# Designed miniproteins, single chains, continued (3), part 15

Each design is a single chain, and the fold is of that chain. pLDDT is the mean over its residues in the fold that is shown.

## One batch from the design tools (miniprotein)

Design m8496
Fold by ESMFold2-Fast:
Structure m8496 (fold): chain A 66 residues (1-66)
Amino acid sequence: MEAEAEELKRQAKKALSNGDDKTAAQLYIELSRVYAEMGKLTEAKQALYDSILLDPTNEEARALLA
């Protein structure tokens, strides 16, 4: 789980550096799921907020916060 979270962060940073905000947003959704499974609810919620900021049209991230 921890290694998976670190890999997802690395992939999200790479997507951001390439200007691929939609891919980065999707990676933050995956990261939030991993954090939630680890019981890190604050980090999971923060990752969902980051996803919404990168792609506000993504209803999946908004639904997960509700």
Scores: mean pLDDT 78

Design m8497
Fold by ESMFold2-Fast:
Structure m8497 (fold): chain A 70 residues (1-70)
Amino acid sequence: MELEEKIQLIKEGIDELRRLTAGLTPQQQADVLQEFADLVNKALEEGKTIEEIKKGMDEFLARVRERLAA
C-alpha cells in the first residue's frame, strides 16, 4: 500500500540523515532530526504524494549538506 512505501522512504531518509550528522554533537543531531520530522509530519498531514515527499526530503538533505560544508 502507498502508506508502506511512504514509511519506507522516510526510514531511508532518516538513515541517510544519521550518516550525514554522525560527526555532529548530540544536540545538533537532535535539532536536525527534529527539523526533518516536522517536514515529514507536515507532508503526511497534507496528503503529499511519494514524489513530493521524496523531493522535499532531497531538498532538506541538500540543505543539511550545505550547512555542514559551511
Scores: mean pLDDT 81

Design m8498
Fold by ESMFold2-Fast:
Structure m8498 (fold): chain A 109 residues (1-109)
Amino acid sequence: SKEKQLEILKEDIEALERLLAEIRAAPETPERARAIAVLEEYIELLKEQIEDIKSGKESKKIKELKKKEEEVREKAEKLVAGEGDEKDREEVEAFLADQGLVAKVVAEL
């Protein structure tokens, strides 16, 4: 139900904020900085999902994420076809790495 989805999203946000606090307490590394940035963006995305569910509308941030996913998919298809350049590869790899980190964090919830 809508109410149960909102409760799950709120619990996920609280768990991610606790994890973010633990990561911030760790020694400074490039990986830590990236993890913080990815987790902060994901937490904001979940907050936007809560507002979208409440309003029955898709938020600007969720629309931008879907657009980014589409652009990355198109670049990946170009790379598979042998038509993509090094920048396309770097953008696809960076996106997948960030998604992999998010998936690992979510799996620990």
Scores: mean pLDDT 72

Design m8499
Fold by ESMFold2-Fast:
Structure m8499 (fold): chain A 57 residues (1-57)
Amino acid sequence: GALEEGVRAGGASGSGAAALEHVGRAGQKENLDGDQMAAAARAAGDEVTAAAVRGGS
């Protein structure tokens, strides 16, 4: 789904800001909370994206 694509794109980017942008867009489409997005990123094996989503302020 959109969240899975966002997580993979965010992980591939290698930067927290880009990772947040990709995951944020996917989360907006699926209306997910940041905690749900972080959990999905970790389940996908993308710890960088998960950390960026949780630390995003």
Scores: mean pLDDT 60

Design m8500
Fold by ESMFold2-Fast:
Structure m8500 (fold): chain A 90 residues (1-90)
Amino acid sequence: MKDILEALGRMEVSILKLASKRKLSPDDAVKLAKTAKKIAEKLYKEGVTEEALRILEAALKLAEKEYKRTKSPELKKLAEEIKEKIKELK
């Protein structure tokens, strides 16, 4: 059901944008970005390519923002993994 998966993708992007307006703990930022990456990979396999890419871009922005604030090595590694995934999919 492409339309339902596209709607789910748009909801995930909206959640990430709302989260990015708040100060998150490093653990919460890591959990959100990891979950978003997993959702995007599943949507990409289902052919929902545009929304998958938008989720990855939003997750990358969140991970980079929180890394600049916290200097968490896990967020740096996660941001690098998301950048490579975006490069693979473009």
Scores: mean pLDDT 83

Design m8501
Fold by ESMFold2-Fast:
Structure m8501 (fold): chain A 71 residues (1-71)
Amino acid sequence: PALTPEQLEQMRRDVELGAALAKLLGVSEEELEREMESLSEEAREAIRRGWENVEELREEALKRAEEELKE
């Protein structure tokens, strides 16, 4: 019952966007480090990628947040 490759890609993207959104909302690096302690290596790498590429992910992260806030 493993996730499909498409579902894994989507989850990785969601984690990257979440990290970018957290940075845009003013979450500190210390808070990010605390959250990463309970996560897998894959999730930590995705979070770091989102954090480092916040400018490229900004538009998509904000749109995803708006969609979530609608419902």
Scores: mean pLDDT 74

Design m8502
Fold by ESMFold2-Fast:
Structure m8502 (fold): chain A 91 residues (1-91)
Amino acid sequence: SKEEILKKLEKEAKGTMEEKLKEIEKAIKEKDFEKAEEILKEVEKEIAFYKEIAELAEKLGKKTAGYYKAEIFIKEGEKLLKRAKELKEKA
């Protein structure tokens, strides 16, 4: 079903972002702030790309699978960036 596919996409996005967050946490603990910043920039670039996809889909009036995938990855990516900022501020 569509609902089952969306749940699988949400699980994939959450898993991907949780793994990246663990890498950021490890880099911060090891005081490798350059690596932490590199991963953060990668996530920001990925979010920006998905935002472009979402904007294009809105402009075309077509909310297809790509649009929903983009919205899910933006949401999970923004959660990662917020959590990473909190970790950096506490370091």
Scores: mean pLDDT 82

Design m8503
Fold by ESMFold2-Fast:
Structure m8503 (fold): chain A 79 residues (1-79)
Amino acid sequence: DVEALKERVIATLEEDAALARELAARAEDPRTRELYEIVAREAERLRERVARAKSAEEIRAALGEALAAIRRAWEELEA
């Protein structure tokens, strides 16, 4: 049931993006704010990719790529 899976994942991503934006807004440190802004942006991009996915495998691949992108961006900010 790909449609039910998509609906649940999209709802979770929307909640995660909203939480990340809230944490960014409350962050006193510019670096910490940027880290949460990256999470919010990647969650929104992932939501779009999940909406276009036609299989559970495509959803899983999109999730993996989004997590890798967040990790790389955080590592770049660390430098």
Scores: mean pLDDT 84

Design m8504
Fold by ESMFold2-Fast:
Structure m8504 (fold): chain A 89 residues (1-89)
Amino acid sequence: SAMEEEMKKIEEEKKKIEEEARRIRDTALQVRRQDPSVEGLTTQALVAAHEALELAKKAKTKEDMEKARENLRLAREYADQAVARARAA
């Protein structure tokens, strides 16, 4: 049914957010160990990744999932900035 297909799609999106958030967390923690100057950026990445996971867990609507994806996008940007900063040092 259309409802079962929508539910499956939401669960697949939640798994993708969870996997991506874990990768972002691992990257942020590794970069922070290499260069303490990126602690601010890595903290922002970790906070945004955690928020994305919490929003995804609570998601019941498309709008809820869009909020989770937006926080995941922010987490990626902060982690990428931390990696770039550490490499430039």
Scores: mean pLDDT 84

Design m8505
Fold by ESMFold2-Fast:
Structure m8505 (fold): chain A 74 residues (1-74)
Amino acid sequence: SSMDKEAAALLKEAGALFKQAKEAIDAGDLSTARELVAKAEELARRIYEVTGDELLYGLVMHEVRELEAEIERA
């Protein structure tokens, strides 16, 4: 369905942002890491708006929270 394709595209984009955020953390670029994580959080909200899937939203937000915690400990 159209919703399934949109959700899949948003999930792929979120995955790419998480990978880039981890690379930014490893490089010590915490400002870029924060911006990438914020974009991923916005995508999580859009995924929920499109799908209504609380479990999927929760999984994406779990990665957001883990990366935010890593940035704060850096």
Scores: mean pLDDT 87

Design m8506
Fold by ESMFold2-Fast:
Structure m8506 (fold): chain A 81 residues (1-81)
Amino acid sequence: MDREKAIKAIEKLKELGALSEEQVELLLAVINRDRETLEKYGKSDWDGEEESERMIKEGAEAYDYYQAHKEEVEAAIKAVL
């Protein structure tokens, strides 16, 4: 499912060192519509439904792209770290 792919994309970016623990927590909060975590980071004015759906779709597309271009994506991330 798209939500599972979006979560896997975030986990892979964390594994590659592209995302901090705080960034992972925030992105997962958007995907899960976790208002308590979003408020913790000052995101109480966040438009939850539209943003969550968009992030799930974009994350799933990013994960599919990563699976098709794994070596290229990993090399690009390592080059900017």
Scores: mean pLDDT 77

Design m8507
Fold by ESMFold2-Fast:
Structure m8507 (fold): chain A 66 residues (1-66)
Amino acid sequence: VRELDPEVAASDIIGHYGSKVTVNVDGKTATVDAVELAQLLLQAPDGTRVTVSAPGKEPLEYRIKR
């Protein structure tokens, strides 16, 4: 599991998957754009697990580090 600052995590995810992704945050799943992803990650507490997926790409797991 990769530990990332929320702002860095959002940028890394968008750069790899594009502007729309499916995100699982602490068991809650949503399809989000770049702005929604950034807001969601900034609200997540330290240690939150985030899994990101997109069609045709391997899921990536991050742990939020503040």
Scores: mean pLDDT 70

Design m8508
Fold by ESMFold2-Fast:
Structure m8508 (fold): chain A 55 residues (1-55)
Amino acid sequence: TITVDVGDHPLDGSYEALERAKELVAQGKDVTVVMSGPMDPDVIEQLRSLGITDI
């Protein structure tokens, strides 16, 4: 499992984490996203659509 950190800016970081997660999932990797604070709900939905359930 590969962990992708959102970082200090939840809105900007969540979009960067989404792009990174898409790249890793396309490579056939298992991905976990680590978040602190609130995230954009659309990003959360897209991450779950990629099969990432541990958010």
Scores: mean pLDDT 69

Design m8509
Fold by ESMFold2-Fast:
Structure m8509 (fold): chain A 91 residues (1-91)
Amino acid sequence: LELSLEWDSKTGEVIVTAKSDLPYTLVLRVYDESTGVTRELGSASGRQTVKRTIKAPSSNSGPVTGTAEVLDPSGNVIARKSKTIQVVSLP
């Protein structure tokens, strides 16, 4: 399981990418600490890559945490990765 978060200062977006080599469901979520909101960005079955882009906070700088989870057929989390980046609004 691989997870990357990239801040694109040109577009004001966070690019979240998760990749699994496991033949199970991959779920990608993001937690924005400035808003306190967790969003499910997408899911895929099998050995897949999920890539999603979110808008960074426009008024508040803060940490953005991405979480990738692999679920077995019963819905149990068998693998998890989390990564946090700092988002800085441009002046």
Scores: mean pLDDT 72

Design m8510
Fold by ESMFold2-Fast:
Structure m8510 (fold): chain A 60 residues (1-60)
Amino acid sequence: TKDKIVERLVKEGKLVGTLGELAKRLGTSPGTVSRSIRELEKMGLVKVERSGKTLTITLA
């Protein structure tokens, strides 16, 4: 899932949505997306902005 997130960020510039919406777009579960985003953020590869339940994810 981390590879798919990075690939989409390279292609689209940013990802915006709830965990459920992102999970549908990535073909996985909200829990897997949540873990993958947290791991990428910990590695310094992405920046995450949170507004309510909506995440905005960009390459760092």
Scores: mean pLDDT 80

Design m8511
Fold by ESMFold2-Fast:
Structure m8511 (fold): chain A 68 residues (1-68)
Amino acid sequence: MQPFSVIPLVDLSKPGERIFLLRGSKDSVSARDIGAEYTQQLEAQGRTVLDVQVDEEKRRVTITHSAK
């Protein structure tokens, strides 16, 4: 499980809920690996992942998903 900071959402806008994941450690795991892990976690929670944006330079992952 990856330690991270989640940027709070302003408002739920359907279609799609956005989760912004910030990781302060690039030396441990790449942002792509974090994106893949969280995509699996969201799908395991019963959410549909619509899009995954991975930014290795900024060590950020933005996942757009919908609750069932």
Scores: mean pLDDT 58

Design m8512
Fold by ESMFold2-Fast:
Structure m8512 (fold): chain A 59 residues (1-59)
Amino acid sequence: MSKERVEKAKELIEKYKSNPEYQKIIDETRKEAERLGLPEEEMLLLAANRIIAYDNKNK
């Protein structure tokens, strides 16, 4: 997995985590990743993708 993709995911999460709805998505994704045994990088990418999908739906 590209280090640049992980860094962009971290930046996106930091940008949106101050919003309670996005924080909930991050927390739920982290719990799901822990249950599935996913590495931190995979969890970050999944959370970033879910945030983007949520934002697009609520425009």
Scores: mean pLDDT 77

Design m8513
Fold by ESMFold2-Fast:
Structure m8513 (fold): chain A 93 residues (1-93)
Amino acid sequence: TDLEAFKKAMDELSETIKEELKRVIDAGDAAVAAAPESEKPKLVAKVTGLVIRVIGVALDAAMKVADGEMTLEEAKEEIRQAADEAIAEIKAL
């Protein structure tokens, strides 16, 4: 794997990453806004952890695309699935 292939994969996934992270953050903001004042710090910490998790999935997917182990379309679906799972976890809080 060369860094040029990784950079290209990241560039091609950038829109999907931005859109999906925004969906997770928006869901987190809604949950925090609806929570009692005493619970807000705990929810912010949880949402932050979930955002970091989705970023990790996106980086792993980009590396797999760069290595030829995954198509760009498969990578986008993995990132969307990770975001959907994070949003479901936020809604279950």
Scores: mean pLDDT 89

Design m8514
Fold by ESMFold2-Fast:
Structure m8514 (fold): chain A 97 residues (1-97)
Amino acid sequence: DKEVVDKLVEAYNQFLNMPPDTPDEEIRELLEELIKLAEEFLKNLTPENVAYFIERMGLPADWTEEDIKAFLEELIELAKRQLEALEKLEELEKKLK
């Protein structure tokens, strides 16, 4: 579904261009959306969706389905690590006042 790819590309670009003053809750919501969309795309890797994603992201034309899968898996891992870091920072701030 091209809609999932479009939403993923938009979320990824929002993440890369996030202002420094973005509220923690908005960062959390964006990271959770990125994970969800990337996982949905991984479940629906078709040649058409892969080609569309490559075009929308401006990736090299020689990228394979395996390259896209690796990219998405790394994106999910990075987003999960950032969510964990945000949660730990919030808990630390609550304890230290």
Scores: mean pLDDT 82

Design m8515
Fold by ESMFold2-Fast:
Structure m8515 (fold): chain A 74 residues (1-74)
Amino acid sequence: HMLTDEDMEAAALLVRVAVEYVIGKKAIEKGDFETAQEALENLRKIAEEARSRGLTDVAQYAEDAAKELEELIK
């Protein structure tokens, strides 16, 4: 089994989702809502990028992470 370029793109996007989610969560814990909002916007951009590439599961994961951060900010 050889990893495809699509597998590598999916992995890279999933890592970016995890990083942005952690940044957003830590920002909320510190009361840094500017950084939290930036992380939320970055997650939505990752979801759009994933959808444009046909990576629907990755896009859904990014959207779910964004929704969770949005609920925590409000």
Scores: mean pLDDT 85

Design m8516
Fold by ESMFold2-Fast:
Structure m8516 (fold): chain A 94 residues (1-94)
Amino acid sequence: REEDFATLLRNVRAIREAIEAGDGVTAAVGGRDLVDTARESGLISEEEARRYRRRILEAALAGDFEAVRELVAELIRSMEGLTEEERAALLEAL
């Protein structure tokens, strides 16, 4: 559980750094890794994982970094089983 949270936090930070660098490919990879970790940790459903993987990929490759940030924030807010402190930490890291 702590390992999964640390991985989520690392993935969110990687997405933020990619957005700041204007690197859509790295943002897309980070988004995929974030979604996959959330799914494997049981925080989101398979259907939500498929939807967020697609939407984040499309936004990142389009260079729409505001949409990437909004989608990642939406994903974090949709995650079930996080503490309020964990959720706040992920949103602050974005």
Scores: mean pLDDT 86

Design m8517
Fold by ESMFold2-Fast:
Structure m8517 (fold): chain A 76 residues (1-76)
Amino acid sequence: KEIEEKLEKALEIFLERAKKLPADASVEELLKLLEESLDEAGVPKKLKDLILEGLRRLHNNEPVDQIEAEIEALLK
């Protein structure tokens, strides 16, 4: 699937660049790097925004089940 290929490419870019970040890199720095990796891989803005928002909400200790339900609804 086209989306799966783009997500895999984004993950490859993210992991390669994350290796160069300091061990004490902030969550904000990791999220910025992930956003850049998603953009370079050509992931659609709507899906990119969902992934980034979901991760921010997880970091803020929001319920995982609520985040999953909202992401699932938006991907359908």
Scores: mean pLDDT 73

Design m8518
Fold by ESMFold2-Fast:
Structure m8518 (fold): chain A 90 residues (1-90)
Amino acid sequence: MVNTLKEYFQKIDGVDPATAQLFAEKLAPYTLNEEQLEKLGKILSIDKLNKETKLQIAELFLKGDRSVESFKALPGVNPKLAENILYLIS
């Protein structure tokens, strides 16, 4: 499962192998549908965020916490980026 999920994330433009590996390992316990995989791809494609912050956004999304306030609490996420993240995953 982890290897298959890593290969999926690695095919996304701009996603490095380390980021793909981190996402695959941490998100493997989730039963991901096609819509969730597409939105995770959008999160992975966000410029200028480190892989740890991208993972925290992904986990919030999967837990159903889709608020500007929750995203703004993350390192490196300013208010404008938080609004853009919400728009991308809506």
Scores: mean pLDDT 80

Design m8519
Fold by ESMFold2-Fast:
Formats: sequence, C-alpha cells, structure tokens
Structure m8519 (fold): chain A 78 residues (1-78)
Amino acid sequence: MTPLTPEQVDALIQQLEAETQQLLADNASQATLDGAIAHLERLRAALRALKAQFPEHAAQYDRLIDTIEAIIAKLRAA
C-alpha cells in the first residue's frame, strides 16, 4: 500500500470537517450520527495500522487520527 501524501491528508481533513458540519447542520438523526461514529472508528483503526506499517509518515497519520477523534467527540456531543 502506498502511504498517504501530506496533500492527501490535508484534503481528507477538509472533507471530514465539511461532512461533519453538514451532518450537524442537517440535524441528522441519532441513528445517522451513530453510524457516522462507527464508520470513523473503523477508519481510525485502519489509519493506526498504516501508521504502524509506515512509521516515517507517522506525523501525517497522527494529524488524521487526531482530527477523526475530535470529530467523533463532536458527533457524540450532538
């Protein structure tokens, strides 16, 4: 697997933030929010595995993981 570039990481962060804002603005149901959280937790696990495989790119994966954790916290608080 090719590791994510910094540009790909930045694009993913922007996409995740935009999707989160849309879910909150649309007053998404609790079931929709729970589904989004479960999906983000699976994505976070995959990113942790990639970080272990490509430790030289750990900083980029840490930025994505931190962003996902912050989004999960926001969705749980909604």
Scores: mean pLDDT 80

Design m8520
Fold by ESMFold2-Fast:
Structure m8520 (fold): chain A 61 residues (1-61)
Amino acid sequence: GPGEERAARGGASDDGAEGLVGAGLGAQMTGSPERGIEAARRGAEAAGKPDRGRAIAQLGS
């Protein structure tokens, strides 16, 4: 599936950062905003976009 294809290309910090941001958004949608906020923030930091992660985190809280 899509996750498997992404994992096969995984290993790059940018790919990992996108995965963390996606996991953060998913956690927000499933009712786990605290976990989603932290994951999104860390993903944005890894991608070098802390402002984006902060905005996503605030949307989840």
Scores: mean pLDDT 56

Design m8521
Fold by ESMFold2-Fast:
Structure m8521 (fold): chain A 86 residues (1-86)
Amino acid sequence: DLEERRRREEEEKKREERRRIQIRIFAMEGGRDLMAAVKASVDFMRRYLKKTFGIEVPDDATLDELLKIYDEAIAEEVKREKERLK
């Protein structure tokens, strides 16, 4: 039945469109959660660097600058831990 097949295709298209809208809403809402997680991670990295290494990162430092400082400090610690594990 051609009409029944058309009805099914229309319902499938509506379901697909609804799914796409839901995914977009989730992605937009998830962007807020990701930014909150990034902020929490930045705050953690700053506190960790200060408490563990005594490194004070300026408040105006970019995320890339903070990550570079963190990676350099952590690389030595990770290397030390890996040597102990092996």
Scores: mean pLDDT 73

Design m8522
Fold by ESMFold2-Fast:
Structure m8522 (fold): chain A 65 residues (1-65)
Amino acid sequence: MSEEEIDREVKRALGEIYLYMGKEAEKRGDTEAAISDYEKAANLFREAGDEVGAQEAEERIEKLR
């Protein structure tokens, strides 16, 4: 596995963590924290090449705005 592959996998994993944190923030009614976490998730997923993950995070942001 190359450094680029490791970097992509790390960013995808971090994206999933931030997506989870955003969902937890939504459950407790913290809309600003949820949007912030989803924005971080979307950026990490895009850097990882995960367009599906990025789209899910972006759709969640739009629903909260």
Scores: mean pLDDT 83

Design m8523
Fold by ESMFold2-Fast:
Structure m8523 (fold): chain A 82 residues (1-82)
Amino acid sequence: LSSQITPEQAAKFLKLFKNPDMTVADFLAQVADVLGQDFADALRDHLQLLANAKDSDTVKDALGRAKGTWENYLKMVGVEVE
């Protein structure tokens, strides 16, 4: 992922990860805002497949790794995590 994320957009991402009640729709809206609609559309299709496999450990693991990657990226670009 590139340096296209602004500090404001990065803060929105961090707030989502701090909110345990975050919905898939809220997550996709933030992805569209930060990374663009094309990425959000691709991720939406993927998440729809994952939602259909709701009991899969692979789904849970993939989402956990995605979260970790986003947090690591934000730290790398100098966003403060509070």
Scores: mean pLDDT 54

Design m8524
Fold by ESMFold2-Fast:
Parts: sequence; C-alpha cells; structure tokens
Structure m8524 (fold): chain A 83 residues (1-83)
Amino acid sequence: MEERLEELKRRIEELNEYLREKVDNNPENEEIRKIALEVQEKIKELAEKYGTEVDEEQLREMVEESLRIAEEGVKKLKELEEK
C-alpha cells in the first residue's frame, strides 16, 4: 500500500524534524547532537543494507525499522531533558 508507506515516511520526517530542532536550539549540547547523529547514521546504514535490491515487503520492513530508530532517538532526547 503506497499510501501507508507515505504515512510512515511522513512520521519519520516529523521525528527527524524534532531531532533537528533540538540540535539547532542546543548547539553546545554534545549529548543531543550525538543522539541525533546516531539516529541519522543508523537510518543510513539500514538504507544501505536494504538498498541494493528491495521487494515491497523489504521496503515496508525498512521503513518500519527506520521509524523505530527515529522513535528511539526522540525517546532518548526526551529522557535527557527530564534529567
């Protein structure tokens, strides 16, 4: 389902925007920057792992895993703010 994949991609974009905004507003905070960088690196590695030859099921798995990675990053940032 093309529509469902676009919805998942949009959610990933929203989480990435949240990460970017946190980095932009806290440029001196290395912990925030490191968390955002780790999320970006993991998503890139995931795309490289699946990116050679991907069927529809693998594409869905890749997008769902990317969402999970982004959600974990945002959770770490929120936990850091609560300290």
Scores: mean pLDDT 75

Design m8525
Fold by ESMFold2-Fast:
Structure m8525 (fold): chain A 88 residues (1-88)
Amino acid sequence: IEELIQRGVALAEAGEYDRALELFEKALEIAKEKGDKFSVSLILTNIGNVYFLKGKYDEAIKYYEKALELNPDNVEAKINLKLVKEIN
């Protein structure tokens, strides 16, 4: 999981958004199978960040909200959700 998340973040930073999403989706499946709500929340936040960078704000909002349902203490998701909502 950790390796997939790190590679996904690196691809997103390089602008390879679709490849980043593929790696995050794989990491998400593994985290869900393990029942690791913390990692699921983190991965959903990273997916939201990719949609935010693509200008897909409605999608970004959905992923940040899902991340917060699983981990209400996810500071990054809280900040980014607030930011995206205030852009409209």
Scores: mean pLDDT 84

Design m8526
Fold by ESMFold2-Fast:
Structure m8526 (fold): chain A 89 residues (1-89)
Amino acid sequence: PTLTVEVEDALKETKEITVTVRSSVPTRALIVRIKDEEGKVLKAIGVTKSDAGPITVKATLEQYYPKYVVTVYDYGTGLSVSATVNTVE
C-alpha cells in the first residue's frame, strides 16, 4: 500500500491549512498532525474510516508561523508521510 500527502500553502490572514491525503487502500484510521519547524504539535485531527481515494482535511491555527510540517500516520498500514507548508499572503 502507498500513502501520499499534498498540502496547500497556508494563508497568513486566515491561518487555514488544507491537507489532501491519498491512500492506495481503504483507511480505517488516520491522524493528521500539524507541527511547527521544531516538531511541536499545534493541531491533531483524526480521520475515521475512508474508502480509497482523496481525503481532505482543513484546519485553522491559532497563531501565524512562517512554516509548518504536516505529518500523516495510517494506523491500519503503519505508513507515515510528511510535507512542509509555507505561509503565503
Scores: mean pLDDT 74

Design m8527
Fold by ESMFold2-Fast:
Structure m8527 (fold): chain A 65 residues (1-65)
Amino acid sequence: SAQRLALLRAAAEGDEAAIRRVAAMTGMPVETVRRVLAGEEVRSPNGRLITPADIAAAMGVSFEP
C-alpha cells in the first residue's frame, strides 16, 4: 500500500518513529531494521543476509491483490 511504502521510505531516510513502526510490523529488532535500511550488512542467527527486500516483503509492500 502507499502508506506502507511511505513508512518504509521514511525509515530508510532515518526517521526513528518510522524505524520503530517497521520493527513492530515485521517483528524484527529496531537495531536490525535501522542497520539493514542504512545499507549495512546484517545477518540472521543462521547466517543468512537480511536485505531491504526482506523487510518490504514482511511489511506486505510488494502485495497488491
Scores: mean pLDDT 78

Design m8528
Fold by ESMFold2-Fast:
Structure m8528 (fold): chain A 92 residues (1-92)
Amino acid sequence: MEELKERLKELLKEIQKTALELADKGKISVSKATGIVLRAIGLEIDIELGGDLVKIAQEAIDLVQDLLTYDPDNKEIQELLQKGKELLKELE
């Protein structure tokens, strides 16, 4: 369980990094990237507060899917989506 929490935190940090990289490349607005970053930070806080990891993983997947709409051929975002889905399966 602690291993799954750490993997979920890593996924959320990668989501934050990817949102900022997309903004830097002009593929997403700075405002939209900031919104995604703040939501991901909120989910990291929810993990620390003992929140429902299944719900948090589902919300993380939603953030990755949102990022993918702005750059659908981006392999890094596709890999984040697969990581999120695999985490959700392991959390059940």
Scores: mean pLDDT 87

Design m8529
Fold by ESMFold2-Fast:
Structure m8529 (fold): chain A 82 residues (1-82)
Amino acid sequence: QERAEEEELLRRIERLREELLRRLREDPAFREEALAEVERVMGVTREDIVATFGEEEVDELLATLLAQRRMAAEREAEEAAA
């Protein structure tokens, strides 16, 4: 039932985050674009993340923020289509 569906949703979100994290590490252009987007939208710079969480957390935080943004954008697109 819903508990199993929630678990599957969490696995999908986790896979999306892992996929984004891998792209961030393998594609420097994608990483720069993600940093610029987060800075533009949230006012959070790479230096802010490094100062607060450390350099290794930059890619993980970017992956998390991008996954959340994609989820929000899909939800907004569905809302706009209605």
Scores: mean pLDDT 73

Design m8530
Fold by ESMFold2-Fast:
Structure m8530 (fold): chain A 99 residues (1-99)
Amino acid sequence: VPSPEQLARASIAAAEEGIREVEKRLDTLSDDLKKKAQELIDKARSYIDGSRQQLAQGQPATAATLARDALDYATRALSLTGSPDAVLKAGEAGGKALD
């Protein structure tokens, strides 16, 4: 069973891969969608940073909550790309972080 720390790290890994997959596809988006995607990426990065700080402070449950918020923002940005492959790659990164 994954610990809260493992769940936080998995969500961070999935969110970071999601951000990378969105950034690869930004140039294919309209200016309006690119702006929306960038705002969602910026929020996801802020929550990743917050989650990492909570892990460093020994607060894995709070870190897991912040990492989940980061993953939610990254997933919303991924949905703007219309790419199922991007979503699968983000999920795979999260799964590997549980190992």
Scores: mean pLDDT 84

Design m8531
Fold by ESMFold2-Fast:
Formats: sequence, C-alpha cells, structure tokens
Structure m8531 (fold): chain A 84 residues (1-84)
Amino acid sequence: MKPSREAVTYGSSAGILFAASDVEGGNPEDLILAAEFAVRDYELNGKSSMSSETLFRVARGIEEHDPELAKRVRELGERKEKEE
C-alpha cells in the first residue's frame, strides 16, 4: 500500500538532513529539494526536525537560486532557534 504523502515527506526530511550537511558545495537542485523538504517537515509537524544551523546553511546555499524559498527556510531556522 502506498504511504501517505505526509509520511513520505516527513521520512525523507531525515535523509535530507544528512545530505544537506554535506551539500553546501553540491548542485543547487539537490539543495533546493532539501529546502522544500525542510519547509514541508515544518508544515506537517509544527517544528523542524533539522537544526537551526542546518536550516540556515540550506537557506544560504539556495539564496542565489531561489531567494523566496531561501527566505522561507531562513524563517524556519529563526523559529527553530526561538523554540529551542
């Protein structure tokens, strides 16, 4: 049976946490995907499973490629820092 879209997105965010930690110099499409999963993880759980530091690193890495998504991820990092 196909899992729910929410379960798939949330589960993938854990894998992306490790990928994002090494992808600061990687290709921008992978980093954009990591950013999208970070946003979705927050939307589903009300808080991010990624650290504020990782969220800020991802936001910085995509700022030149997708500034609107970068802003959203940065705002998640700021919220994560305040909620911790």
Scores: mean pLDDT 64

